# Designed miniproteins, single chains, continued (4), part 14

Each design is a single chain, and the fold is of that chain. pLDDT is the mean over its residues in the fold that is shown.

## One batch from the design tools (miniprotein)

Design m12456
Fold by ESMFold2-Fast:
Structure m12456 (fold): chain A 89 residues (1-89)
Amino acid sequence: MEEAARAVRDAVYREGTEAGLSEEKAREIAERAAELVRAGRLRDAYETTYKEATEAGLSPEKAAEIAEAGVQAALRALGVEVSPESPAK
């Protein structure tokens, strides 16, 4: 889970800052998501990232993109193949 948690933190921080979040806010959201992934709570990581991003002023669509990118990064780090419905990008 260490690799998955690191992958989520990196992906959420990168996508969050690129979407217009402050570095501090993006880091806060990324660290929280990574903690949840480390605990095996992927769904909670998605939902928390989405909620925090929307509360920070991002659109629901952009918040969902960031949350999805984080979960996909975690799954890839765990060696799980992404479904054809959720391509790498």
Scores: mean pLDDT 78

Design m12457
Fold by ESMFold2-Fast:
Structure m12457 (fold): chain A 71 residues (1-71)
Amino acid sequence: SLADLQAELQRLWAEYAELLATLPESVRRQVMQELQTEAQKIYQAAQSEEELLKQLLTLLRKKIAEVKALA
């Protein structure tokens, strides 16, 4: 359901925020800017709320994995 997708997005966002807090400020700013740029592209391209949420979940999982590789 959309509610389940929204709940998962909030959970992953919290995990991502905790990981970002462990990074140097300059690296954190760059990683956040890259995420915002990619999220904006998804927002513009998505044709439904379900598609938007699924693509944001995929992006956030990818960014979490990238940040973990930096630690």
Scores: mean pLDDT 84

Design m12458
Fold by ESMFold2-Fast:
Parts: sequence; C-alpha cells; structure tokens
Structure m12458 (fold): chain A 55 residues (1-55)
Amino acid sequence: SEREQLKLMIEANKLGNEAVAESLEISKTDPKKGQELLYQKNLEIQEQIRKAREE
C-alpha cells in the first residue's frame, strides 16, 4: 500500500540522515574515511529497505 511505502521511505530518510551526519563528522579529519563510511552505511540502508519490502 502507499502507506506502507511511505513508512519505508521515512525509515530510509532517518537512516540516511544519520549516515550523512556521521560521515561529515569523520570527514573533518579524514575525508576519504568519511566517504567510505557513507558508502558502507548506504549499503546497509539498501539492505534494510530490501528486507522490509521482502516481508
């Protein structure tokens, strides 16, 4: 349903905001490490969404 899709999008946005915040913090001292963390967090978010949709 549209409501279920919206719930998944809200969850994804929250996780995305957290990933960005953590990556920016690390990027202040190590930009490459911050970028790597962002990529890793994005993969985790994608897997979380896929699992939620699969159920």
Scores: mean pLDDT 80

Design m12459
Fold by ESMFold2-Fast:
Structure m12459 (fold): chain A 72 residues (1-72)
Amino acid sequence: MTLTGEQAGNAGLAAVAMARIFGGDKSAEGAAYGITRSGPDTVDSETVAQGALDAGGGKPAAEGARYGIELA
């Protein structure tokens, strides 16, 4: 799922919050980095989930980030 513009901002905040809940502060940082890698004014769920996973949050943090984007 990819969101752009104003919706991307809300989705990004939700993804970071969910990554933090499931994987802690490092997973939240990974999700935030994934938002940056999605491009300007864009949030791509796979890129954000991969960021949370790469930060060591594991599958729960990656799934949490995806869920946060879907809820936005």
Scores: mean pLDDT 76

Design m12460
Fold by ESMFold2-Fast:
Structure m12460 (fold): chain A 89 residues (1-89)
Amino acid sequence: SKEEFEEKLAELQAEVGKVIQQARAAGVSEVDLAQANLATLTELALKMQEAEQLKEQGKYEEALELYEEVYTTYAGLLQAAIAAKQAAA
């Protein structure tokens, strides 16, 4: 349902938001992420556009699957950057 979609999307956004805060606390910059991961970040941006298109079509399950993939991949990049900063300290 649309309500279930909105609830799950909000949960995904909250989860990635926590990782973003952890990355900022660890000294990870947006520039550092972009320099190391430009190709992946570009692919995630395209998948986000596809997810938005699916949402507009009412294909909530397919849209949610892409949002989940995008947010999971992005969180993974942030966690890797945090680990690299911690290892360098």
Scores: mean pLDDT 84

Design m12461
Fold by ESMFold2-Fast:
Formats: sequence, C-alpha cells, structure tokens
Structure m12461 (fold): chain A 70 residues (1-70)
Amino acid sequence: MSKEELAERAGVALHLGLAEGRPEAGRRRALSYLTQATSEEVARRAVEEAVEHLRRGDGRAAFEVLLKAL
C-alpha cells in the first residue's frame, strides 16, 4: 500500500469515526494504517493534528498532515 493510500484510508477512518460518534474506533483504524509506514509515536501525533483539522471541516489539511507523517 502506498503512503498516499495509507494517509487517505487513515483520514477516512478518522472522519467516519467523528461523523458516526465512534472517534475511538476511527483512531484505532487510522493507527493500524499509519503504523505500517511509521512509528506509533509519529502516527499518534499525526492523528491528533488531523482530528483538529477534521473538526474544522478541513479534510485536505488532515490528509496533508497524515501524508507528511509517513
């Protein structure tokens, strides 16, 4: 799986988690994608920053943050 695919799948997982009221499930799924290409510590920081962008409705910024972490 490419870095772009991992970042996109992680972003979608976080977005759906927030939208469906299951943020913890979204976080776990996003981490399972990101840790295929980076450390858990880097993945966790990227998830926290991406979630902030998603709460503001900025999916593109969330994706760019996740991709930069990989």
Scores: mean pLDDT 87

Design m12462
Fold by ESMFold2-Fast:
Structure m12462 (fold): chain A 79 residues (1-79)
Amino acid sequence: SEALKYVEKALKALEQGDIEEAIKYLRKALDILLSDPSTPKEAVNLVIAALIAAEQGNIEIAKKYAEEAIKILKDYISS
């Protein structure tokens, strides 16, 4: 999934402290997820939460939400 790849890139950016890059990738992921009506709402909500935390500079919180979103998206793709 392209959305999953962007959330994974966002997580890597957060791990490197690159908040600007993380926000860019989270926004791209969110756009893709919102274009697919079959996407779990939980995954959408977690990406939104990660984006808000990243915009507030809360890197650790943003990472946790991104990691949880990745888990939900992987489970969804594997079904």
Scores: mean pLDDT 86

Design m12463
Fold by ESMFold2-Fast:
Order: C-alpha cells, then sequence, then structure tokens
Structure m12463 (fold): chain A 65 residues (1-65)
C-alpha cells in the first residue's frame, strides 16, 4: 500500500461532508427516532475518515431496507 500523508485534506473534508449529508437525509426520510439520532450523531462525531461514515450509511440503509 502506498504511504498516506497524515492529516485531513480539504478534498477528504468535502467527501466527509457529502456523506454526512446523505446520512442526515436517510434519517429524515425514515423519520428516525430521537434515540437513533443521538446514536448516529455520536458516531458521526467520532468518525475520522470517509470509510467510517460510509459504514454508518451502509448500516442505516440495511436497517431501513
Amino acid sequence: SPPAPPGLTVEEVQRQVGIRLRIIGIMIDHNASDELWKQVNARMLAARTPADLEAIEAELLAMFA
């Protein structure tokens, strides 16, 4: 695997914002409970990479399938 530079790039921040907005959209579309909102918001705050956020998105899509 190629060496990855440490730290968050502007491009990575933009990708994370896009995924966060998709997660929020899923939550709104499915009228998610206050408890689920608190859990998901805590996980999103802890997320450091787009992959972390994509995992949350995938879990929500599976939950609401």
Scores: mean pLDDT 79

Design m12464
Fold by ESMFold2-Fast:
Structure m12464 (fold): chain A 84 residues (1-84)
Amino acid sequence: DERIEALTDENLRETIAADPRLTEALLSLTKIPSEEELFERIAELAGVSLETARRIAEILSGEAPLTEENKEAVIAFLRALREL
């Protein structure tokens, strides 16, 4: 819980790897064949727009850095994902 709230770009992957539920749930998302379907799933889980969902996907894949502006959305997504 506290570790998720203390997320940085540097510790994001380590935090996910330390949580087997998050790792398994994220692995299941990589099986979605369509980027559009992936973004829709992320948007639904995090309660955010498709634009924000795309940003979350880019951050999790290492294509974009975790910033203060998108940190809350990423935390919301990871919390929702953990509860699956």
Scores: mean pLDDT 76

Design m12465
Fold by ESMFold2-Fast:
Structure m12465 (fold): chain A 88 residues (1-88)
Amino acid sequence: SHEDTILALVREALAGKYFTLEELRQKVKDIPGLEKEETQISVRNALEALSGARPRSREEVETVVYSYDLPEELKEMLIEAAVREAGL
């Protein structure tokens, strides 16, 4: 369920959707590690950076995601979702 939520967010971001903080909060508030505004801002910024970078490899996805202050488990979920959705 949490992985499905992250996957949906990554899919929308890679399709060019911009999330407001309030929209993101409503979608992620129940995910462990994403209850706090600071972490929600980091996720939003990571999604925007992934969309802008248009990564061509897993290594490029990892470079973007690891530049943000996020729990390791969330970084792993974002990386796997982006790799899957970009067909890498």
Scores: mean pLDDT 84

Design m12466
Fold by ESMFold2-Fast:
Structure m12466 (fold): chain A 77 residues (1-77)
Amino acid sequence: SAEEELERLKRMAFGPLTPEDPDPSIQEIIAGFERFIERNRGTEYAKEAAELLAELYEKLAAHSLAQRVRERMEEEF
């Protein structure tokens, strides 16, 4: 169902697991949200999925900023 698919995507994006290698799995999660939104256009589920995708992008931006700080520290020390 749409509800079950959305809960799966939400768990993958915001679950308690620490991301070890974010690149391939994050791209698949983003693609999953985009396909879900397109398939469920005009529904409450699509709106919730869009809000979660925006939140995922915010999470990814913060993570990339943290990585830039770590890279700079390695270059300076």
Scores: mean pLDDT 68

Design m12467
Fold by ESMFold2-Fast:
Formats: structure tokens, sequence, C-alpha cells
Structure m12467 (fold): chain A 72 residues (1-72)
């Protein structure tokens, strides 16, 4: 989803939380992470694609943990 990619690049925690609650498909999330990492690297050419991907992945994990903690 383009909306998920934009939320990941903009690091909007509220929008990202809402979108991740609606999107349960791991393949869709993984695709969004890859696309967001490519966009982040384009904005910050000093980052490698691997570093950008790790930054985006860590943001997703942080939000997922916050969602799980609120449910339990």
Amino acid sequence: SEELVEALVDADPQRLQELLMKTKDKEVIDEAIDRAAERLQARHPELTLEQAREMVRNAVETIKKAIEKKKK
C-alpha cells in the first residue's frame, strides 16, 4: 500500500500504527518496508540500502510491539 510506504518514510507513528492494525499480511508489510527503504535511501544517499531497510524495519517492529502491548 502506498499509504503504508508514505507513513514509513515520514515516520508518522500514529498513521503507521493505524495502518499496521489494518494490514496483517506479512508479505504486504515486507514489500512496503522494501519500498520505503528505497525512498529513504534516495533522500539520504549516504545510507546504504541495507541501513535504510534496517531503520524502516526497526520502526515497524517498535510500532508492532506498542500495538501488542496495548492489546494485552
Scores: mean pLDDT 78

Design m12468
Fold by ESMFold2-Fast:
Structure m12468 (fold): chain A 61 residues (1-61)
Amino acid sequence: GAADQARARALAEQFERQARQITGEEVTVDVEVAGDKATLTVTALGRTETLEIPTDALLAG
């Protein structure tokens, strides 16, 4: 639902900040929640990777 999408986005933003701090590189994470599945699109160093994980695993923090 909308609450899960908002929470997932907040977690993605937290991951972006941590990744930038660790790597020193620009990192962007986009997230889409569709029921029990969350799709993460990570862009870093000119590469884009897509990961599919359970929504519950993403939101567990």
Scores: mean pLDDT 78

Design m12469
Fold by ESMFold2-Fast:
Structure m12469 (fold): chain A 119 residues (1-119)
Amino acid sequence: DEAELALRAALNPDDPRPELQEARAGLDASAEALVKMAENNTEANRKALEEITDAIVAAVRTDPVAATAAAMVLLRAVSRLPDDELLREAVERVLAELRRVNPEYAARLEAFAAALRAA
């Protein structure tokens, strides 16, 4: 249950458990990969980011835990590259779908966004 561990790690940044520290490091590494794709502004990378966003939006109904964990990776990427329109649009699309279909997971994502602003 890697997605649930990632979600718990993101929502509990001060939890010292090694499993949650490792999961947070994994989220940070995934966010760095997205930042590097967005910074390398090729047609292939823009298409890849759009396809990733479409997959996360589709997952909101079938696997809201995994979709929320993936959205937290997008939020971390946006926090590192706040002027990137594709990353901003990706976060807004996923959040809109979560609010429509799984409002409890939208609340978890919004809590994570607040925690990122405090970090």
Scores: mean pLDDT 76

Design m12470
Fold by ESMFold2-Fast:
Structure m12470 (fold): chain A 64 residues (1-64)
Amino acid sequence: MGPTRVRAEVYRDGELVARVEEELPATEAPRLPTPPAPGRYTVRLRVTDGDGAVGEGEFEVEVA
């Protein structure tokens, strides 16, 4: 199996505050960037596997 490519973009108040791109073995879970301060963040995740299949997700995280 080819490696899984993960790109995570972290937004705060609609602005991009962090971007992380990782290449992982197919057996590992994606790692998300840790928010630097309390607040509400929107995370956009794009996963591309070794076969070229693409999955995308968006979710909100509140850090207290």
Scores: mean pLDDT 68

Design m12471
Fold by ESMFold2-Fast:
Structure m12471 (fold): chain A 63 residues (1-63)
Amino acid sequence: SDALRQQTQALFAQTDAQIATLTDPAQKSALLARMIGEILRRIGDEINEELEKRLGKKVSKST
């Protein structure tokens, strides 16, 4: 979605700016790991929304 794309781009921009101020490789790696985790979480949320949307369109829960 556009929202996911915008949020991901903003997260990359913020992370790049923070990395530029850091000199410790361990801190840089920790920031990158945190960014990746957040992106994966948002992708999971998007997949769940699309799955519910497609299942709701194809399957009537009549119980």
Scores: mean pLDDT 72

Design m12472
Fold by ESMFold2-Fast:
Structure m12472 (fold): chain A 107 residues (1-107)
Amino acid sequence: GAMERLAAARDEINKLLEKIKELTSDEVYEEVKRHVDEALSGDLETGKRHADRAAKLVNESLGEEGKKLGQELKDAILRYTEAANEVRREEGERVRQLMLDGEAAAS
């Protein structure tokens, strides 16, 4: 389900960030992590923008090796933001249904 995809994408992002931390300077890692955090806390459009910026920063810091790592990070962030949006939609539908059921019972 969407919640399982969300958890899997988060784990993948965390593993990729650990690799980036080992391969880059503290300054580069901090900037990459900031973009990741902003992507994961935002909507899909915010997620896409910050995922692209994080990937670009990794690529510019590590060259050819960074290109693959940056793309993997971008893809993982996009999977997370899509799954997070789906979870929010499903939770919203459930809350709406519970409210409608409650109103019907109160009538």
Scores: mean pLDDT 81

Design m12473
Fold by ESMFold2-Fast:
Structure m12473 (fold): chain A 94 residues (1-94)
Amino acid sequence: SQVLLDLAEAARKRAIELANEFIKSTTDPELKQKAEEAIQALEDFLTAVKNKDLKAMIESLERLHKLMQELKDKAPELVRAAEAAATFATGAFY
């Protein structure tokens, strides 16, 4: 679905925007690193979905979920945007 691809891209861009804002505003270097790793995990997941690589999808999604759980109290908007991107991308390709 082109609509789901467009929604996934919009959510991905929003997640990157929110991650950059969070990284600039937080003083905790561990939280900065986790936000960067969450965006990388999201990009890895989106690539795996596009390639229909189920093993890579599971591995990247587990990494993404762990990072989102660790960030949810400090960056809830980032977590929601990343979850939306992953959901829409999965719906577009599966």
Scores: mean pLDDT 85

Design m12474
Fold by ESMFold2-Fast:
Structure m12474 (fold): chain A 83 residues (1-83)
Amino acid sequence: TKVAKELTPSQEELLQQADKLLQQAKEAFKANDLDAAEKLLEQSVKLVNQVRATGNPVPLELEIKDGVIALIYGVLKATAPHS
């Protein structure tokens, strides 16, 4: 069943802020500072969850459309490939 809608400009603003945090996490990861990268990733996830709270079905673990989610998934999988 199709229940997904396109993001509104207001929701995009939150995701853009999350993307900025992911860029910082990416820089920390490149410097091999996994502790800082995880902290920045967690802050980005909180912003994505705010978009979810608006009723937008944005799956955190497999969503690639927004780019932000793709970065979250990539960094998370790199730091914890096995749970």
Scores: mean pLDDT 60

Design m12475
Fold by ESMFold2-Fast:
Structure m12475 (fold): chain A 82 residues (1-82)
Amino acid sequence: SAIEIIEAKTLEEAEKAAAEYRAQGKTVVMLSAAAVKEHVDEITASMIALQQKFPDSVVIFADVTEEDLPAVERIKEALAAA
């Protein structure tokens, strides 16, 4: 299975989602959308490695704006193809 990706518009929404998934026993990784945009290739490689070892992980992107969506979609496509 592929990693579940959650897009949060604010840090508060991301923290709430992270707490809820952690309460369910899920492994949660939270990243800033700004970091995703700056480091798309490195983050994509890290997410593929995470998916291979821990496919039930949840990745939450915080502070997602419309400008960040192309980078997030690129990561989703790479994970689906992996």
Scores: mean pLDDT 81

Design m12476
Fold by ESMFold2-Fast:
Structure m12476 (fold): chain A 84 residues (1-84)
Amino acid sequence: SPAERLLRSVQAAIEALKNGDYVTALAALRDALELAEQMDPSNPLVQKAIELLKEAIEAVRKGDYDKALELFEQASKLLQELLK
């Protein structure tokens, strides 16, 4: 499902970020955002996921990797709710 693909992309971004691979983390984040934008925008969980992913991309770009990790973990938890 789109939510499962999105969750995999967010999980890949978390792993890359924890490993200090910021280029891979940013790429996975951009893929996650693209997938989220293809989902139903009327769903509040989808809207929140898009918001968190955009904030996480900006955090990575600014070098705020701790903030990016927090935002990725929030997005991951929210996406797990979409899969229920």
Scores: mean pLDDT 80

Design m12477
Fold by ESMFold2-Fast:
Structure m12477 (fold): chain A 98 residues (1-98)
Amino acid sequence: MPEFPDEVVEASKLDKKTLVEKALELIDQGRPLEEAANYLVIAAGKIPDPETAGLASTAAVEAMRRGDKEALRRVAELLLNDSPAEEFRRLLEEIRAK
């Protein structure tokens, strides 16, 4: 990941749900997808399982790089639902197949 701005450092103190809600708000406002993806990566870092955290972070970054707003929303939904690693892996494969 690139260097985080000061706002993202402060965001690291927020819980996963609040970070995901911030990301969804940014997507709804038509903000650059990089902003929403940064919040989703921090939220993914709060997942106790490192495999699930890594897959969630990778899915958010790949969706951002592809400009895939719908995929970023799906990452956010999976994070809110405390979804297992398999769901994030499936989403990442779908993102990469497009």
Scores: mean pLDDT 79

Design m12478
Fold by ESMFold2-Fast:
Parts: structure tokens; sequence; C-alpha cells
Structure m12478 (fold): chain A 83 residues (1-83)
């Protein structure tokens, strides 16, 4: 149990830290229509398999949520495969 929780939190922390330490910091609200471009760029760096992670919502915070969910889901799938 604890290993699964710690693994999930580690992925979330790494994903968030990557956006802040790299290029532009991610903001929770988009005051401009085009602030979503920063999230699209972040998603490109999070490419996994044949599909990149892209923003599909008008709020840039949604992009962070989508990327975080993708990372958590991938981690859970890998742990489940070890059953």
Amino acid sequence: MDNLVNYRNDIVNQTTNGFRQGGQPVTLNSTGSYSQSSMARAGQGMTQGDRPVTLTHPNESQGVIDITRRRIQDGIQRIQRQQ
C-alpha cells in the first residue's frame, strides 16, 4: 500500500517540478486565451508512446491535470502488471 502511494506522489511531484524548473512556470488560471500554449509545450515534453499529451480545455490548469492523471495512470498500470 505505502509503496503505491509513495510512487504516485513521486510521479506527481516530478511532473509539477519539471514544469516549474524548466521553462515558464505553470499558472492555475488563464487570463489570456493563448496562455494555453505553455501547457501545450509542457505536454510535448511529456510525450509517451505514439501520442503526445495536449491541452483540450480552454483553461491551462486543465492541461496540468490531464498530464498528472496520465502519469498516475501509467504508474498504476505498471504496478498492476507486476501482479
Scores: mean pLDDT 47

Design m12479
Fold by ESMFold2-Fast:
Structure m12479 (fold): chain A 86 residues (1-86)
Amino acid sequence: SKEREEIDKLIEEMKKSTDPLEILALVQRMLDIVENSTLSPEEKVEILRRLEAALDELIAKSTDPYLQAQLQRHRDYVRRLIAEVE
């Protein structure tokens, strides 16, 4: 889907950023795309799981405790959204 392609591009942009505020803004942008889409619940879960995987990768690679904690909070939020859609 177009939404999936847009999310993939934003995930790559997020992976290149070291600014917690930019990462937060990109996560919020991706969530806004999912929430405003006409996608089925199954397609939304697939996109959210891709975002979850990207957040897991960033958390594992982070050496900054502040950034790591912030990414964990966003991952937890994404996981809650997945649970609510399933």
Scores: mean pLDDT 81

Design m12480
Fold by ESMFold2-Fast:
Structure m12480 (fold): chain A 93 residues (1-93)
Amino acid sequence: KKTAEEAAKLLRTIKKNIEESEDVQLAIDVAILALATGYSAAKNAGDEEVAKILRETLAKLSEIDRTISDPQEAKEAAIKVLEEGIKKLEELA
């Protein structure tokens, strides 16, 4: 439960940073790094379900960064992915 709550807080912080960022691509790159760190923390805690959600969220953001060149479209897609991750984590908390 605590690991899921901490992970949900991380995703909410990442989402806010992307919403407020003037450089969407940099914000997504920073989000990917933060998610990699969160994934490692969840794995070290033994919480495989939280780790899986964070890894899936990271993979989806990486795909957005790689495939969507329009900043506004990338921002909207990234926010959607993060909202899905937050919902899944809140269901585990």
Scores: mean pLDDT 86

Design m12481
Fold by ESMFold2-Fast:
Structure m12481 (fold): chain A 86 residues (1-86)
Amino acid sequence: MLEEWMEKARELHEKENLSSGEEAFKKFLQTVLGLKKEDAERAIELLRLALELADSDPARAVEAAIEAAEIMKVPQEVIDAIRADA
């Protein structure tokens, strides 16, 4: 599941550098979800931005997370849930 992949990327970030987790996740987005390289890179950039803004600007963090979810073709029901919890 995508959620398990994100958790694996977080564990990798704690033990190694963020770039190794991002590379693995980018390959997952391209091979499993069928995203174009540019869309996968944008989704990762938005997820990184959301994590960086989570404590300082939660509203902007949620917007970035929703944009990434839309690029990753996450079901609308999940996107709506993220938006409602914001």
Scores: mean pLDDT 69

Design m12482
Fold by ESMFold2-Fast:
Structure m12482 (fold): chain A 86 residues (1-86)
Amino acid sequence: MIEEVKEKVRKHVRRLFRRLKEASPEERLRIHQLLEQLAALSLEEIEKLLAEKLGVPVEYIRELVREGLSRAELILALASLELERG
């Protein structure tokens, strides 16, 4: 359901902010480099990557964007998901 996907995105955004507060200087640098790399992607590429990471159809992410979810929130959620694997 789209509401479940929206809550997952918001949870990952909050997780990234918590990680940034607790991060060492080296971890903060790594997070900033990741955010810069993700910010260079098109909205379409960000939507596809986030959908893949969450295991949901890309149409769900596109609907959230139409409902007002910002490109910045997608980038923050995607960064949180990337950091969980590395």
Scores: mean pLDDT 84

Design m12483
Fold by ESMFold2-Fast:
Structure m12483 (fold): chain A 87 residues (1-87)
Amino acid sequence: SEGLEYMEEKAKKAQPYFEKAVELLKQITDEKERAKVMELLNRAIQKFQEAGKALEEGDVEKAKKYADEAYKLVKEAYEAAEKAVAA
């Protein structure tokens, strides 16, 4: 379960960024900035789903790669949301 443990750790680290990005999203009035944050969050969800699929297929290395990409996308969504609210 090395791949599962890695994915769960990345998801746990991503969770506070994801939750805060979703909360900040409600404060964004500019439709273009809101769409940008939503797209980043949606891509992050897709990458976590791809990580899960890779893990089911026994590809631990691919699962870790997708989990890393998902975490990066969640952080980018949070940063984009903060900038949109601060502007």
Scores: mean pLDDT 88

Design m12484
Fold by ESMFold2-Fast:
Structure m12484 (fold): chain A 66 residues (1-66)
Amino acid sequence: SASLDQLLAEARQALEDPAVPPALKAQLGEAIDLAEEHRDSPDAEKYVAAVLSVIGALEDVRAARK
């Protein structure tokens, strides 16, 4: 859905931010890959879990930038 597209766009932008620690970028990249895989699944539960995983990783990034 559009909400996942927006989250993935924000996550990919965070990967280019020099203020984000390399270790956190690695974890964010893994969350992005997982979300992309689950996006191709018709299983709504897996899709929601993937979205929540990306949100959690982005919250860590937002906290680090705050």
Scores: mean pLDDT 77

Design m12485
Fold by ESMFold2-Fast:
Structure m12485 (fold): chain A 112 residues (1-112)
Amino acid sequence: SEELAALAERLLELAVKNKLLLTAGAALELLREVVGEEVADALAARLAEKYNVDPLEFEIGVGFAATWVAFLRHEEVDPLVAAVRAVLRFAELEGAPEEILELARRLLELLG
């Protein structure tokens, strides 16, 4: 859905802007499931450049988060729900701003 894509894109941007690299990685996994890997990865690269995130640090954070999302998919068969669960866990771990937590909760509501 267009609303789901827009919320996932906003979540990724806020996570990258705030240097929350695990939350950003989980948000990227969510966006990949919604819009496809090529489009999602291109946006993530542009956001990392825009907010001056070190490319290697970004890749490490994203890689770790992707591994965690894959692990959660053993318990949760819905890849969108698994990705949103990972976002919420990492957002709490990284002390994310309330705007990011509210956005993740709204995404979970849209997924039912």
Scores: mean pLDDT 84

Design m12486
Fold by ESMFold2-Fast:
Structure m12486 (fold): chain A 117 residues (1-117)
Amino acid sequence: SPEERRKKIVEAVKKFLEGKISKKELLEELAKILDAKDEIDLAARLVTMSPLTPEEILLSSKEEQLEWLLNSKKSEILAMLVHYALSVDDKKLAKELIELAKKYLSKEEYEEFLSLL
């Protein structure tokens, strides 16, 4: 269900922000939740749906898009996940992700995150 998927996404992001899983493991878990083929396919979806994506990355291979995401900051990845939630009209997911960012990010990371929304 949409509610169960939202809960699983929030739980995966929370584990990442708590330092329990890596960026790669987060993308792998999100790929399973969102029925993406793998983390490479998921990275392409996030990159395509975010206004934060540089044009050169948008036009690059899916493998290069994954590498770009793995080198992104926590604030940037969270902002891209909020953009994804809004692109699929899941406003409740967007709100829950913003609340997680406020709770777990440092003050500087949270201010950067808000500037990227």
Scores: mean pLDDT 90

Design m12487
Fold by ESMFold2-Fast:
Structure m12487 (fold): chain A 94 residues (1-94)
Amino acid sequence: SEEFLEEVERVLRRMMLRILDALSRAGAPQEERDAVAQMFSATGKRLMEAKTVEEILEVVREFAAEVIARFPEARPIVEEGLREVERLARREKE
């Protein structure tokens, strides 16, 4: 549903802002912060192409894996966001 997609986008945006804040506090270079913003933008485009709840979950899980691989310190933020998206997906399927 459109409502589900909007909620997923909201979770991802909050996740991105928390990751950027954490990177800024850690003194990460601007290039690394720009990389997170680019990854978020690419994920947003893939979400627009996703047609099922399962496809949306795959896109979000792939984004989560890429962020954790590049920025291991963001793992708690990413895992929290992924759990929230998975809860939203379960509700959408009910």
Scores: mean pLDDT 83

Design m12488
Fold by ESMFold2-Fast:
Structure m12488 (fold): chain A 54 residues (1-54)
Amino acid sequence: SSGRSSLVNLAYAFARRDGVEQEARDASGWDVKSLHERALELYRRAEEAERRRE
């Protein structure tokens, strides 16, 4: 087991809920730098969504 969570997977799942599916799909063709920046933003949003679940 890798034991490592995929930021892309987590961000994609929450991005779909927020309605940024298109942006998540576009990320597949982005540069590593752009992917990293977007993943960070989406991850932060995912964290906020998880907090609201609490």
Scores: mean pLDDT 58

Design m12489
Fold by ESMFold2-Fast:
Formats: C-alpha cells, structure tokens, sequence
Structure m12489 (fold): chain A 83 residues (1-83)
C-alpha cells in the first residue's frame, strides 16, 4: 500500500542520514497519514516519502520531524478528498 511503502522509505532514508530524530519524525508523519484514511492513496505515500528524503538531506532532527509530519498530513488530506 502506498502509505505503508512511503513510511518504510521515509524511515530508511532518515536512518541513513538523519539518525533517530529523523526516524521518529518519519514514523509519526506516516501514522498521521494513515489516520486520514489514505492507506490506499499514492498521493499520501508520495508526500511521506518526500518528507523522509528531506529529513535525510537536511540531517536536522527537529526540521526533519516537522517536515515529515506536515507533508504526510497534507498528503493524507489530499488522498481523503480524492475518494
């Protein structure tokens, strides 16, 4: 499922570059996307994956967490509206 795959990708990306804070942020953001009922929507998955990549590149724990949550929430809303 798109949201689950994005969660995995975001966590892996954050682990390689961001460390623990990035992993926690990516996981939390993906959970929020799932709560929006976007588990089947590619839009939500794409947002979470992008946020995860941002966490990896930036390497900032707080920044990565905030971006991951924000992107996942927007993606979740978009997926919900698409249904």
Amino acid sequence: MAAEEARRTAIEGAEKGGGRGGVEGASEGSNRAQQEGDIHASMAGGSAATAGATSYVSGGEEFGKEMTIKAAEEGGRGAKEAR
Scores: mean pLDDT 52

Design m12490
Fold by ESMFold2-Fast:
Structure m12490 (fold): chain A 85 residues (1-85)
Amino acid sequence: MVLVLRATFETEEAAKKFASLMEFTAQSLGAFIRVEVEGNRVIAYVKLDTREQGETLVRQAQVHARSLGGSEDVESEFLSEEELE
């Protein structure tokens, strides 16, 4: 299962800080993460073993985004590995 997270911030600095926080959070959960920063936008791809891990990560992503003065809502999408290709 792959979780795709998208968040938009007011500054590129906030976006980069969010990316670092997400990488740390995913690594602490033992999940593989790939983060892409495009200006003030962040897209994160997280490989998960369970949906429950993904739901926890979404909640933490929302907390981090709010703390950085970014988007109130983090967009999340759960994809099966078969839906990626």
Scores: mean pLDDT 76

